# Ledger of designs, part 16: designed miniproteins, single chains, continued (2)

Each design is a single chain, and the fold is of that chain. pLDDT is the mean over its residues in the fold that is shown.

## One batch from the design tools (miniprotein)

Design m4565
Fold by ESMFold2-Fast:
Structure m4565 (fold): chain A 80 residues (1-80)
Amino acid sequence: MEEEMEELGEVLAEAFAKFPPEEQREILRRLAEASTLPLPEAIREAFRIGAEVLEKAGKLEAAKRLRELGEELVREAEEA
């Protein structure tokens, strides 16, 4: 679990770094907006944005895993 999260984070960071500065700024703006939501919604939106970044970079398997982890964390947050 923890190792998989670190690995996905590295893949996501590498994909993000390859985007043009304008797209990077837009992604960060969307993430900042998501952080104003209630915790379950904030987690869901942040992981959705991350998965979209991976999909656009052609990392479809990593995007799917990131979405699965996001759903798991959302369930945990909703039960808390």
Scores: mean pLDDT 79

Design m4566
Fold by ESMFold2-Fast:
Structure m4566 (fold): chain A 104 residues (1-104)
Amino acid sequence: MPEVEKEIDRLVEEVKRMVENGASSAEIMRKIGEGISRITELLENTPEHLLEKVRVLARLLVEVSKVAPPEVRETLRALAETLLEGSTDPEVKEILQETLEEIK
C-alpha cells in the first residue's frame, strides 16, 4: 500500500528528527502512537487480508525501533509481545516473533 509505506517512512523520519532534537521518550511515544492509530485507521478501511495488515504493523515497529531511544524500543518490544500473546494464527505468530528478534 503506497500510502501506508509513505506514512511509515514519514513517521520514521519524524521520530529520527525528534531524537536528534532531544525530545523526551514520552513525546516520541505520543508521536508513534499517533502514527500507529493513523496507519491502523487506513488498514481498517482496506480489503487486505489480516496477515498483510500484521506485516505492515510489524514493519512499522521494526523501522521505528531502529531510530528510537532505548526506553521507546522497550515499549515497542512489549507491544509486539502483547500482540504475539493475543494471536491464534500461526502465520501471525511467526511474523511477530521475527519482529521481536529485530527490535533487540
Scores: mean pLDDT 79

Design m4567
Fold by ESMFold2-Fast:
Structure m4567 (fold): chain A 81 residues (1-81)
Amino acid sequence: MAASRAALAAGLTALEYVSPQDANEIAREVLKAAERASELDPEQAVEEIRRSALEVAGKYLTPEQAERVAEAAEEAYRKAL
């Protein structure tokens, strides 16, 4: 559940800046990162998700916009813990 929430938040935030196709790719990569991180301690998982979201979003977005995507993914994951 937490992984899906992080991916959804990242995708919805990215939709403000990019096409639905690109937002979906960002969400998909964040989902993969969050699923891998689910086996880590919660704080390590949050850090890994934030990092992965920032790296993926940075390929499509400005640094400021990528930071907003990473913040959205982090907050959604924390709320679902």
Scores: mean pLDDT 83

Design m4568
Fold by ESMFold2-Fast:
Structure m4568 (fold): chain A 79 residues (1-79)
Amino acid sequence: SRERRELVLRAVGYAIRGIGYEIDGNKKEAAESFEKAAELYVELGDYESAKLYYKRAGELSGDKEKEAEKLKAIEEAEK
């Protein structure tokens, strides 16, 4: 569907943006971009990609509590 295609393009776009910020050493912006990518992957039902990007965002931001909360929400959605 058009909605699914738009979600895929947005998710990939935020992931690429996150990688760019990470390469430039912009950890805060990289974490924010990866969080947005992860949220879109959750909407897509791609929980593996969502977990990957939430973990990456947590590592960059140092916000381990937020990372754990997001991962727990995904684990519950997978059941």
Scores: mean pLDDT 88

Design m4569
Fold by ESMFold2-Fast:
Structure m4569 (fold): chain A 89 residues (1-89)
Amino acid sequence: NAQKLADLYKMKGDFYLANGDYEKAIEYYQKAIDLVPDDVDAYGMLGRAYEKAGKVEEAKKWYQKALDIAKRNGDEETAKIIEERIKKL
């Protein structure tokens, strides 16, 4: 199903992120989002991958999308974490 495939893509993204392959991490997190567009974690990790790649404006864009979803879902704790991350960029 789409959720399990998205979870597998997030795991692949995490693997590449941990190994410094930020372009591959971006590709796999984007594939996860394409399957499950409301996954806060995938948007947050995509922002982090862009941040690690030195692409600050793209990182802000994806963190902002993660923040919007977290706020829509009433997840105040996740929203605060993302807001603090954006401020440090």
Scores: mean pLDDT 88

Design m4570
Fold by ESMFold2-Fast:
Structure m4570 (fold): chain A 65 residues (1-65)
Amino acid sequence: SGEEEVKKLTGEILKLVKETELSKEQLEELNKRALEAGELAREGRYDEAIEILKEIIEELKKLKK
């Protein structure tokens, strides 16, 4: 289900955040986008929430050194 995918992607983001050195500005922007995805998921708009979460994951992977 979309809810299960959102939970899975959120878990992956939490893992990547622990493995990535983020600036205060990067962390604030990530939190803003994560809150937006969470709001969309609460509204049942899982496809849109999943898209945002996938974008966050790709950005974090690019920042991982």
Scores: mean pLDDT 83

Design m4571
Fold by ESMFold2-Fast:
Structure m4571 (fold): chain A 88 residues (1-88)
Amino acid sequence: SDNDFQRRYSTGMMGTVLLIQHYRRNGDSSGHSYATQLGQQLQDAVMNNDQSRFNQIYSQIQSYVSQNPSVQQGVQSHGQRVTQQLDR
């Protein structure tokens, strides 16, 4: 039953990577910094086993991903691959 957590963590991290690339390409320094912070905060939540913080940061990442169609498509493609790997 750890599969849903692993899927969310993997897709959340991919979301931050793709958001960082998106904002960098657009010259959006504020967006770039914020996406970088979200990625670090998501990793910190996992290392501290803080489920509440993880859910908050993941929700913020999803919100920003949904605002950027190309990023959202990339996250969805990654999510499909992760689901296939975890489907045992």
Scores: mean pLDDT 84

Design m4572
Fold by ESMFold2-Fast:
Formats: structure tokens, C-alpha cells, sequence
Structure m4572 (fold): chain A 68 residues (1-68)
């Protein structure tokens, strides 16, 4: 669980950095990677993973708005 949470957080950070630099395509790739690790974390420790889910949902919305 802890390893998946760390991997998800790292992917979220990379996605956010890419989004801030205007690289929406790279941000989407890291968002997908973060979602995969978050799903694995939630299957073993949903309480610890819940805060990351909120962050990831917000990041996904920001990417969608940037594409419009």
C-alpha cells in the first residue's frame, strides 16, 4: 500500500509539473500512471489513498480545462 501511494504521489507531481509547463500530453500520461497506482493503493488501504484520489480528480479537471 505505502509503495503504491508513493508512486501515485510522484506521478501526480510529474503530471502537475507538465501541466504548469503547458505540456498537456505529458500531464495526461502521468495522470493515467497515477490513477493506476491509486487504484492499487485503494484496493489495499482506501483510507490512506482517499486524499490522493481528491488531488488526482482535481488534476484531471485542470487538464480537461487546459485542453478546452
Amino acid sequence: AEEYIRKAREAIRKADEALQSGDVETAEKYLKEAREYLDKAMSVDPEAAAPLRRILDALEQAIKEKKA
Scores: mean pLDDT 80

Design m4573
Fold by ESMFold2-Fast:
Structure m4573 (fold): chain A 68 residues (1-68)
Amino acid sequence: MEKEERLKQLKEKLKELIDNGDVAGASRLIAEEFKDASTDEDRIEIVKAVSEALGEKTPSGAELAALG
């Protein structure tokens, strides 16, 4: 699967999991993508996708996550 398409699917799945309240599934998906990411570029794209997916649900939580 192409990296760009995979990141797009990651963002889409994250939003779906979060909307369904499956926080554990969302966390696992994020962890698996980070484990597969070997470059800084890939990690930045994952962080961006996660940030965008979380930003709509928990603005304050997203701000707190930026500290950790």
Scores: mean pLDDT 68

Design m4574
Fold by ESMFold2-Fast:
Structure m4574 (fold): chain A 70 residues (1-70)
Amino acid sequence: STREQRIDAVMRAMIHGRAAARGEAAPPLNSRADIVAALRAMGYTDADIAAIEAAIDRNFAIEAEREAAA
């Protein structure tokens, strides 16, 4: 999968996980626009969303480094 597909998958999991934890119906997440709309509805700003993407990207880089070091 591409970098963007992996980031989108993690953000979908976050949104679905939050909905499940709160007993709420999960919103449709068929596109990147749906993911962004759901995060905005949860109170995240565009800057927050960019920070989430950067954090996910860093976590994948750390995992790759740990796998390479093992």
Scores: mean pLDDT 78

Design m4575
Fold by ESMFold2-Fast:
Structure m4575 (fold): chain A 104 residues (1-104)
Amino acid sequence: MDEKMREELEKARKEVRELAKKYGLTPEQIRAIGSARLDEILDKLGVPEEERRGLRLVFDALSPEQQLAVAIVLEKKPTVTLEDVERLLSLAFKEEMERAIDAA
């Protein structure tokens, strides 16, 4: 079930907020770091360009904080798979949508 993954994402979001405060990172810098780290993960997994394009569309829809949080959670896995990337991105996108509804 997604409870453990949600807990890991929340922990990673707190880590991102602490890093941003400590180093004075802008949202653009956080996005750049998250994007670069995701690209390294996808390169290591040998993800085909077609699948990578779809994953990037979901990732780019996330907030800067959520983007870097996703990358941190994936990097902490001793063995990361394409299924892990897909599941985590889907969960992160769902949480982003839930936040948008709660803010309305």
Scores: mean pLDDT 82

Design m4576
Fold by ESMFold2-Fast:
Structure m4576 (fold): chain A 55 residues (1-55)
Amino acid sequence: KKEEYYQKMKEAVKEYRRALASGDVEGARQALDKATEYSKEIVKLDREEAEKKRA
């Protein structure tokens, strides 16, 4: 589950770089937004896992 979000974040970053290289500002914004959302999910999962491990 967390690995899936990490892979999606990596692909979003790759898309962001490609959009910037082609001058697609709107595509770059969308890709960056996706990467940010996946990053938030990873942090949330890490926090939940840490809380369970400490319980």
Scores: mean pLDDT 78

Design m4577
Fold by ESMFold2-Fast:
Structure m4577 (fold): chain A 86 residues (1-86)
Amino acid sequence: MKLVITFKNMTAEQKAAEKARAEELAKRGYKVTIKEDGDTLTVTIEGLSVEEVIAEVLRAIGLELEGADVKISFDGDTLTIEITFP
């Protein structure tokens, strides 16, 4: 399964933190693609287990509780999480 996480309306600090997290996943052997465009960061991760994907969804829910707008969709192959910071 493929996971695509798009972060929008990021501060420079938030963007640096999420980019560093994505780079750490790449160092662990996951296939990670990072695309940066202004205040938007898109991270594509391949090779996650079901429990790792659930952990990413729970993290997104945690951000929603902190005031972010979160949208989740699944097309049978790719789980897409969109997070827009306030």
Scores: mean pLDDT 83

Design m4578
Fold by ESMFold2-Fast:
Structure m4578 (fold): chain A 78 residues (1-78)
Amino acid sequence: SRKEYLAKALIETLRKALPEIKDPALREAVEEAIRLLEQGKLNEAAAVLQEAAARDPEAFRPLAERITEAIEKALEEG
């Protein structure tokens, strides 16, 4: 299914980004988003990531770019 494919792509992208995140609050938000995605809770994962982006847009920017690329690729392949 498209939602399962998207969730898997996002989990992989977030896991690869996690070691590069130096900010503890952003790292915690990403780990929470991964847990929610593994449970199929796409809307809840999106809310956690949106809250993290609102707190520190500059720290979130590299992650936002990776998420956007992952979504675009998943939509092209799905």
Scores: mean pLDDT 83

Design m4579
Fold by ESMFold2-Fast:
Structure m4579 (fold): chain A 51 residues (1-51)
Amino acid sequence: SSAARQRAIDAAQSMYDAGRSVEDVRRVLREAGLPDDLVDLAVEYHQTLAA
């Protein structure tokens, strides 16, 4: 859902702001129970935005 996607993006942004690596962000989101597709979308979103 759009809301789940936005929450994943926001959580990833918060972790990046805290100095977390991409690997740490992926691990934390998976440990929080997010599906792999949302984890990948959140990471790809931030990689694209940061370029």
Scores: mean pLDDT 79

Design m4580
Fold by ESMFold2-Fast:
Structure m4580 (fold): chain A 62 residues (1-62)
Amino acid sequence: FKPGDIVVAKKDQEARNPHELSLKKGDKLEVLLTVGDRYLVAKSLKTGEIGFVRKEDVELLS
């Protein structure tokens, strides 16, 4: 993953903490920043919300 990548939520996932985004399967997000081994900062293309997303919960669109 790198900034500018579009990722897709692999499954429905409720936010695990106040800084994480809640995801629905098929939601598209733009990667803004990578954070350590586990997290991305991403912008939801559906809602415009910015927050943390786990790398394991998303995949590259292409």
Scores: mean pLDDT 80

Design m4581
Fold by ESMFold2-Fast:
Structure m4581 (fold): chain A 71 residues (1-71)
Amino acid sequence: SLVEELRKRLEDIGASPQAIELAVKAVELAGKDPQKAASYRVAAILTAAMEGGPEVALELSKLVDEAIARL
């Protein structure tokens, strides 16, 4: 599934479990509740930046946006 592919790719870049769960929530909500999805997306990026640094945050942002575009 798209969510399973996203989880694996986020694990491969070294994103934390917390950042991964927030990113997955953003994708799951994108088509149902865009405002809540945007909030989870921001939370995922900030969590990734704080825990893994700016490179992990940038790659997470890209992967989340690519996943949402595939919905």
Scores: mean pLDDT 88

Design m4582
Fold by ESMFold2-Fast:
Structure m4582 (fold): chain A 73 residues (1-73)
Amino acid sequence: IKEEALKAAEEARKAAEESSNPSLSRLAQDAADTLEKAVKEGAEEEKLKELIKIARGVVEFVRTVEASRAAAR
């Protein structure tokens, strides 16, 4: 679970860095920060699983929007 959480956080961080939209970047950064803090603080496995799903959802959303923006620009 910890490895999955850190991987999801890394993906969210990459999505934030790749996004030129401040709102999308912040959304992805918040997801990554929340997940990293939960791992460091030894959060319950169930909470980590929930945060992983949230982070993955945020990454998918941000990437979808960025792909559309890249095609338009």
Scores: mean pLDDT 74

Design m4583
Fold by ESMFold2-Fast:
Structure m4583 (fold): chain A 87 residues (1-87)
Amino acid sequence: MNEEIKEGLEKFNKVGKEVQKKLIPKLEAVVEEAKKNNWTDEELAKASAAIIKEAQEELAKELKKVKEEHYKEYPDSKYKFSEVKPP
């Protein structure tokens, strides 16, 4: 197995896992707020979508940083992290 690919995938997976770890409590908080305010399923979906969008933006920012740091270390790298779906 190529060590460069392995290291890249491990860093990519770690970023995805950290973003997901932050996302879950925020979604749980929105569900609790929806229960307290008697929100409809549609209102809950809209609020959840906003939090998911914020998490996606954070994920994209962190992945860009990992990618830039990897290419600084391996400037001739032929590996494209953008072809790997985030977890």
Scores: mean pLDDT 72

Design m4584
Fold by ESMFold2-Fast:
Structure m4584 (fold): chain A 78 residues (1-78)
Amino acid sequence: DEELDIATEAGKEVAEATKDLPVEQRSAIVKTAVTAILNKDENAPEKAREAATQAGAPQDVADRVSEIVEKALEKVKA
């Protein structure tokens, strides 16, 4: 399943970008990102960035999470 592979790879990149956060916060961000990508949610990048910000991630990390999700969403929607 190409969509599942794209979402899984994005989830791994989000987990790496958020590796300095506690496991609970990191897991919540990854779950939010993967779910939004699989749902082809056009607001997925913003939802993932907001989840990272709420979890206490620095702005550069939140922006990186948003970038990863945006690229994955483009691939899934193609």
Scores: mean pLDDT 84

Design m4585
Fold by ESMFold2-Fast:
Structure m4585 (fold): chain A 65 residues (1-65)
Amino acid sequence: SAEEEIKKLEELAQEQIEKIKKETEELLAKETDPQQRKLLKEIEEGVIALLEAVTNLTIKKILRR
C-alpha cells in the first residue's frame, strides 16, 4: 500500500540522517579548528535538508499514483 511505501521511505530517510550525524560527529572529534568545525556543521545541515527534500518529493509522487 502507499502507506507502507511511505513508512519504509521515512524509515530509510531516518537511517540515512543518523549515518550523516554519526559521520559528522566522528569528523568533529578529529577537528580542532573552529572555522572547520563550523563548516562541517553547515554541510551536515545542508545534506540533511537535501535528503528531507528528496524524501518529501518521493512521498508526493507516491500520493499522486
Scores: mean pLDDT 87

Design m4586
Fold by ESMFold2-Fast:
Structure m4586 (fold): chain A 86 residues (1-86)
Amino acid sequence: MTIVITVKNGNVGVKLAALGTGVQIELEGGEMESSIEGDTLTVTVRGASERGVKLALEMAEGAREGGAKVTIERRGDTLTITIEAP
């Protein structure tokens, strides 16, 4: 599965959490790429494991509890998590 985590308007803490989550997902399987354009960080992990998917969803829930707007979309083999920080 491919996981895409997008952080919009995130402070450094939210961006570091997304990057750290991407690294943890890659350690469970797959290959991580990251990019930043302006206020948007995108973390992509291709070939993520089931454990990696769970880690991504746990991070998304933590962001939501922290007051961020979180959108989770699944289309085929791609899980997209969009985090808009407060």
Scores: mean pLDDT 83

Design m4587
Fold by ESMFold2-Fast:
Structure m4587 (fold): chain A 71 residues (1-71)
Amino acid sequence: GAADAGDGAAAASAAGGSEEGMKYGQLASRFGHKGDAEKAAEYAKKAAEATPDASGRQIALKSAEEAAKGG
């Protein structure tokens, strides 16, 4: 049942959940730059949880991980 009705949920996630996911991704990046890897990982997980859409979730996680590794 999760695959169906994903279109409306994905659109809502992109508008609202995506923003929250990106916020947590940015927080993960900031903590990564500060050298706080544990908090960076926690915020990366929160970004995934805030993004119920698999596509958006992958983008948020990839962005957060890349930033945390780069910083």
Scores: mean pLDDT 60

Design m4588
Fold by ESMFold2-Fast:
Structure m4588 (fold): chain A 60 residues (1-60)
Amino acid sequence: MLSEEQRKLAEEIIAEGLKMYQEGASIFDVQRYAERKAREKGFTEAEIQLILSELSVRIV
């Protein structure tokens, strides 16, 4: 589905989101951040939803 480069960018967004959560940001703030960053990097809406889903799994 994602290219290798897109997968690496998604992992970077997820890692930054996890750091924000560990520093006290709410899950909603982290998801908003990840959505914005993924959109800025050219991910499609479907890919953004996959990134948000993966981030939620890794937070819990």
Scores: mean pLDDT 80

Design m4589
Fold by ESMFold2-Fast:
Structure m4589 (fold): chain A 63 residues (1-63)
Amino acid sequence: SEIEELASKAGRAVAEGNDEEAREAARKLEEMGYPEEAKRILEAIDKGDVEAAERAALRAVLA
């Protein structure tokens, strides 16, 4: 699923410290109708909370 691919990409990018790629994935999730999950990913990036970002990405897959 495209959503699963974006979620995996976002979580992995945050874990690797690639903020640019993580923000891009979050933007695409928002465009696909998952604005709350995208917002949580962005908040997690700003706080450096990798686990929170991974959880937010997973929620988009399960929605």
Scores: mean pLDDT 75

Design m4590
Fold by ESMFold2-Fast:
Structure m4590 (fold): chain A 55 residues (1-55)
Amino acid sequence: SEIDKRVEEFVELAKKVFPNLTDEQLELLAELYRFWIEHDPEKAEKMFENLKKKV
């Protein structure tokens, strides 16, 4: 799904910006970002763009 793809892209950005994050922390970030997409899409967009600027 488009949501699943967006979550994967966010997690890949998070890995690049924060290389020391554990797999468990990345899974929690994926769940949190999916929650933001569904319940707070403006925050999801802002967080994605903020990470993208840091890579």
Scores: mean pLDDT 85

Design m4591
Fold by ESMFold2-Fast:
Structure m4591 (fold): chain A 62 residues (1-62)
Amino acid sequence: SSELEKALEELIKRAEGLKAKALAADPSAEGKVEVINGEKVVLTIVLDGKTYVFEAYASDVV
């Protein structure tokens, strides 16, 4: 539905914003944003050899 599409777009925008902030704060950091099956956004950040994973489902925000 269009509501799920809008939720997914907002989650992607939020994840990309968090990634950009992390990389701006630490240029040695690595970041990745993935969309799984058009339902889930996964943000992966690597800082100082530690991996942080944040997941959100579009269905949880509609």
Scores: mean pLDDT 82

Design m4592
Fold by ESMFold2-Fast:
Structure m4592 (fold): chain A 68 residues (1-68)
Amino acid sequence: MTPEEREEEGREAVEAARELIRELEKDPENITLQSAARLLAAEAANLGLEEEAREVLKELEEVLKKAE
């Protein structure tokens, strides 16, 4: 995998995670969506997008806080 391919896959993972977080706002108790978003954030971090992954995880935690 080239550095460019890793960056592209990392960005796709971040975008996918944010999409799941938007769905999670409608159904915050959905454990499957929570797990999928966390896995995508971890994948982005592994691909070198650690800062974006950290922001995604912050967004996820804020949604979960509002869910009680």
Scores: mean pLDDT 80

Design m4593
Fold by ESMFold2-Fast:
Structure m4593 (fold): chain A 63 residues (1-63)
Amino acid sequence: MKLSEEEAERLAVRAYLLALEGRDEEAIRLLQKVKESGHEEIARNAGLALGKAGRERAAEAGL
């Protein structure tokens, strides 16, 4: 799949929102599409954001 840089960034944002909802498998699937399109840096940065989303969910749960 060929994505523009802007399209890859939009998918990364969608992955972050899915991760905030606890839909980690769907979020990872979107990041794989970004990586396969050749935007590895965007996928890497989004991966870090998924980790942050997990911490935000834990904080909201009082952890």
Scores: mean pLDDT 73

Design m4594
Fold by ESMFold2-Fast:
Structure m4594 (fold): chain A 56 residues (1-56)
Amino acid sequence: MLLSREMVEEHLKKIREDREAALKRAGELSPEQAKTAINAAEQAEVAGMEEIRKAL
């Protein structure tokens, strides 16, 4: 594998942190804005996980 375990873990951590930050921010927004933010965060997590899967 071309990626070290530490690199994969850092990438996963960033994806999770970005999602968590978006979800926390959504809690401060209106329900309409929160729905959009949550959906975007979930899609970003899925896309990042797929990139890691391809690298395995």
Scores: mean pLDDT 74

Design m4595
Fold by ESMFold2-Fast:
Structure m4595 (fold): chain A 87 residues (1-87)
Amino acid sequence: KEEKIKEAEELKKKAEELLGEGKFEEAKKLYEEALKIYEEVLGKEHPKVAELLRLLGELYELMGEYEKAKELKKKAEEILKKIGYKG
């Protein structure tokens, strides 16, 4: 669904803007919504899913949630390793 992918991309962009403003909780919600859309449309092992997991991990670090950040970043790296993506 190309329209849903566009919605997820817009949510990700808005989350990035909110991060710049220090609105971490709102940015987290938007990244989580975008992640759900990407997982539904592209599957759980896609480069875009891995990117959002990494971004959520970085956001959780900014919020002081270091264990969650570590888990999310590890999951993103495992996805990229499995699919052979190098970018």
Scores: mean pLDDT 83

Design m4596
Fold by ESMFold2-Fast:
Structure m4596 (fold): chain A 75 residues (1-75)
Amino acid sequence: MEIEKLREEAAKTTDFDKALDLAAKIMRYLGVDEEIVEETREVARLWRDGRLTGQSVKELIERRKKREAERAAAA
């Protein structure tokens, strides 16, 4: 739901860079972690290039989970 709303806002702009900046600012304002902000930017780039699939999103989410698990193991 939230990522789809951000995509709708991005689609309303005529400038891809402005759309990415808007999405990043909204996420940071809501207190989202910087790693998630960067993942959202990756998703936006894949969407722009017509390469965004459910599989691509799933792979990004799994990569984040592995990174968080590695940090937990290091602590």
Scores: mean pLDDT 69

Design m4597
Fold by ESMFold2-Fast:
Structure m4597 (fold): chain A 66 residues (1-66)
Amino acid sequence: LSHRELYDRGVELAARIVASENPNPELAEALMSADPEARIRGVRALLDRVPEELREEVLALLAELE
């Protein structure tokens, strides 16, 4: 995937997290980070706070970022 596609997926996931029953602004901010290293680190630190329905998609994004 291109860097743009990975960024777009991060932004989409961030919007869905903010709209979820358990919004987490820190996780959304990490997903939207322009720095790939900061994005990976931030999302990993907050994995336990990802809504269950979005967990698989977040893990897939992390796998593609690495």
Scores: mean pLDDT 75

Design m4598
Fold by ESMFold2-Fast:
Structure m4598 (fold): chain A 72 residues (1-72)
Amino acid sequence: HMEERRQKALDEARKAIDEAEKLGEQVPEFLPAVRALRDALERGSKTPDAVEQAEAYLGGAKALIAEIKEKL
């Protein structure tokens, strides 16, 4: 149900943020944005009711990865 979907999105977002941080070591201009997204995700992970918000964090992480890859 929704809680399992939310938890999966949060776990995937954390993995994507970790990937963005590793890529950001080559393009350090993106590191503040990656860190800000991680902070927002950890604050948001304490609210149980927003699957869409959890999926938005995943989308944001994937967008950062794509932007960093464009600079490589």
Scores: mean pLDDT 75

Design m4599
Fold by ESMFold2-Fast:
Structure m4599 (fold): chain A 59 residues (1-59)
Amino acid sequence: DFKKRAADIAIEMAERYLEKGQYEKAISYAKFALMLDPTNERAKKLYEEAKKKIEEKQK
């Protein structure tokens, strides 16, 4: 299933960008993974984590 494979790759990219502090890129890849697999808990967790990091720094 190409969607599952693409989602897995997007999740890995989101994790790497989150680790590097590139939160905008991390959120973008997490969103892409959720578009491919909306039920993916790992992608949802990454999205929420990256979003919180961006919001915390902008206040």
Scores: mean pLDDT 80

Design m4600
Fold by ESMFold2-Fast:
Structure m4600 (fold): chain A 93 residues (1-93)
Amino acid sequence: GKEYLNKGIELLKEGKFEEAIEYFDKAIKEGEYSALYPKALAYLLLGKEEEAKELLKKALENGYAMPPLADEIADKIKPGVTEKALEMLKELA
């Protein structure tokens, strides 16, 4: 769980978005649903908006806590990506 989440966040920071997604998937399989939001951010950074929306919907359904470090990392890579994720969340709520 949490070890995979932490590794995913490190990979996200390194710009290795596809590898980060693999580790977030491992975290989710172990019950770490807090990985759903940073996985959605990784898809947005890859330009995959539909996959990101599906993950954001699943995150809302599971009532997870957002990891603040993932937002800071994503916005440094692509300014406004966190704002885009928040607008998607508003549309899904």
Scores: mean pLDDT 77

Design m4602
Fold by ESMFold2-Fast:
Structure m4602 (fold): chain A 75 residues (1-75)
Amino acid sequence: SEDVERAREIVRKALENEDFEVGLAIAYMVLGLAKAAGRTDEALAIAREFLSGLEKRNAPKEDIERVKELIKELE
């Protein structure tokens, strides 16, 4: 639980980065590591934080829809 909260904080801060592409890369990396580790519930929590960050910064619709699909895959 502490590890998932730390991962969510990393994703939140990444999506606040001035460089959107760098923020995206970090967020996808963190999510990918949780998925690769088989930590599905934590990956889902990370993906939801990712979606929230994208919506807050008015990210392109394609990026938002991609993360929504990832959330569906993890449910």
Scores: mean pLDDT 83

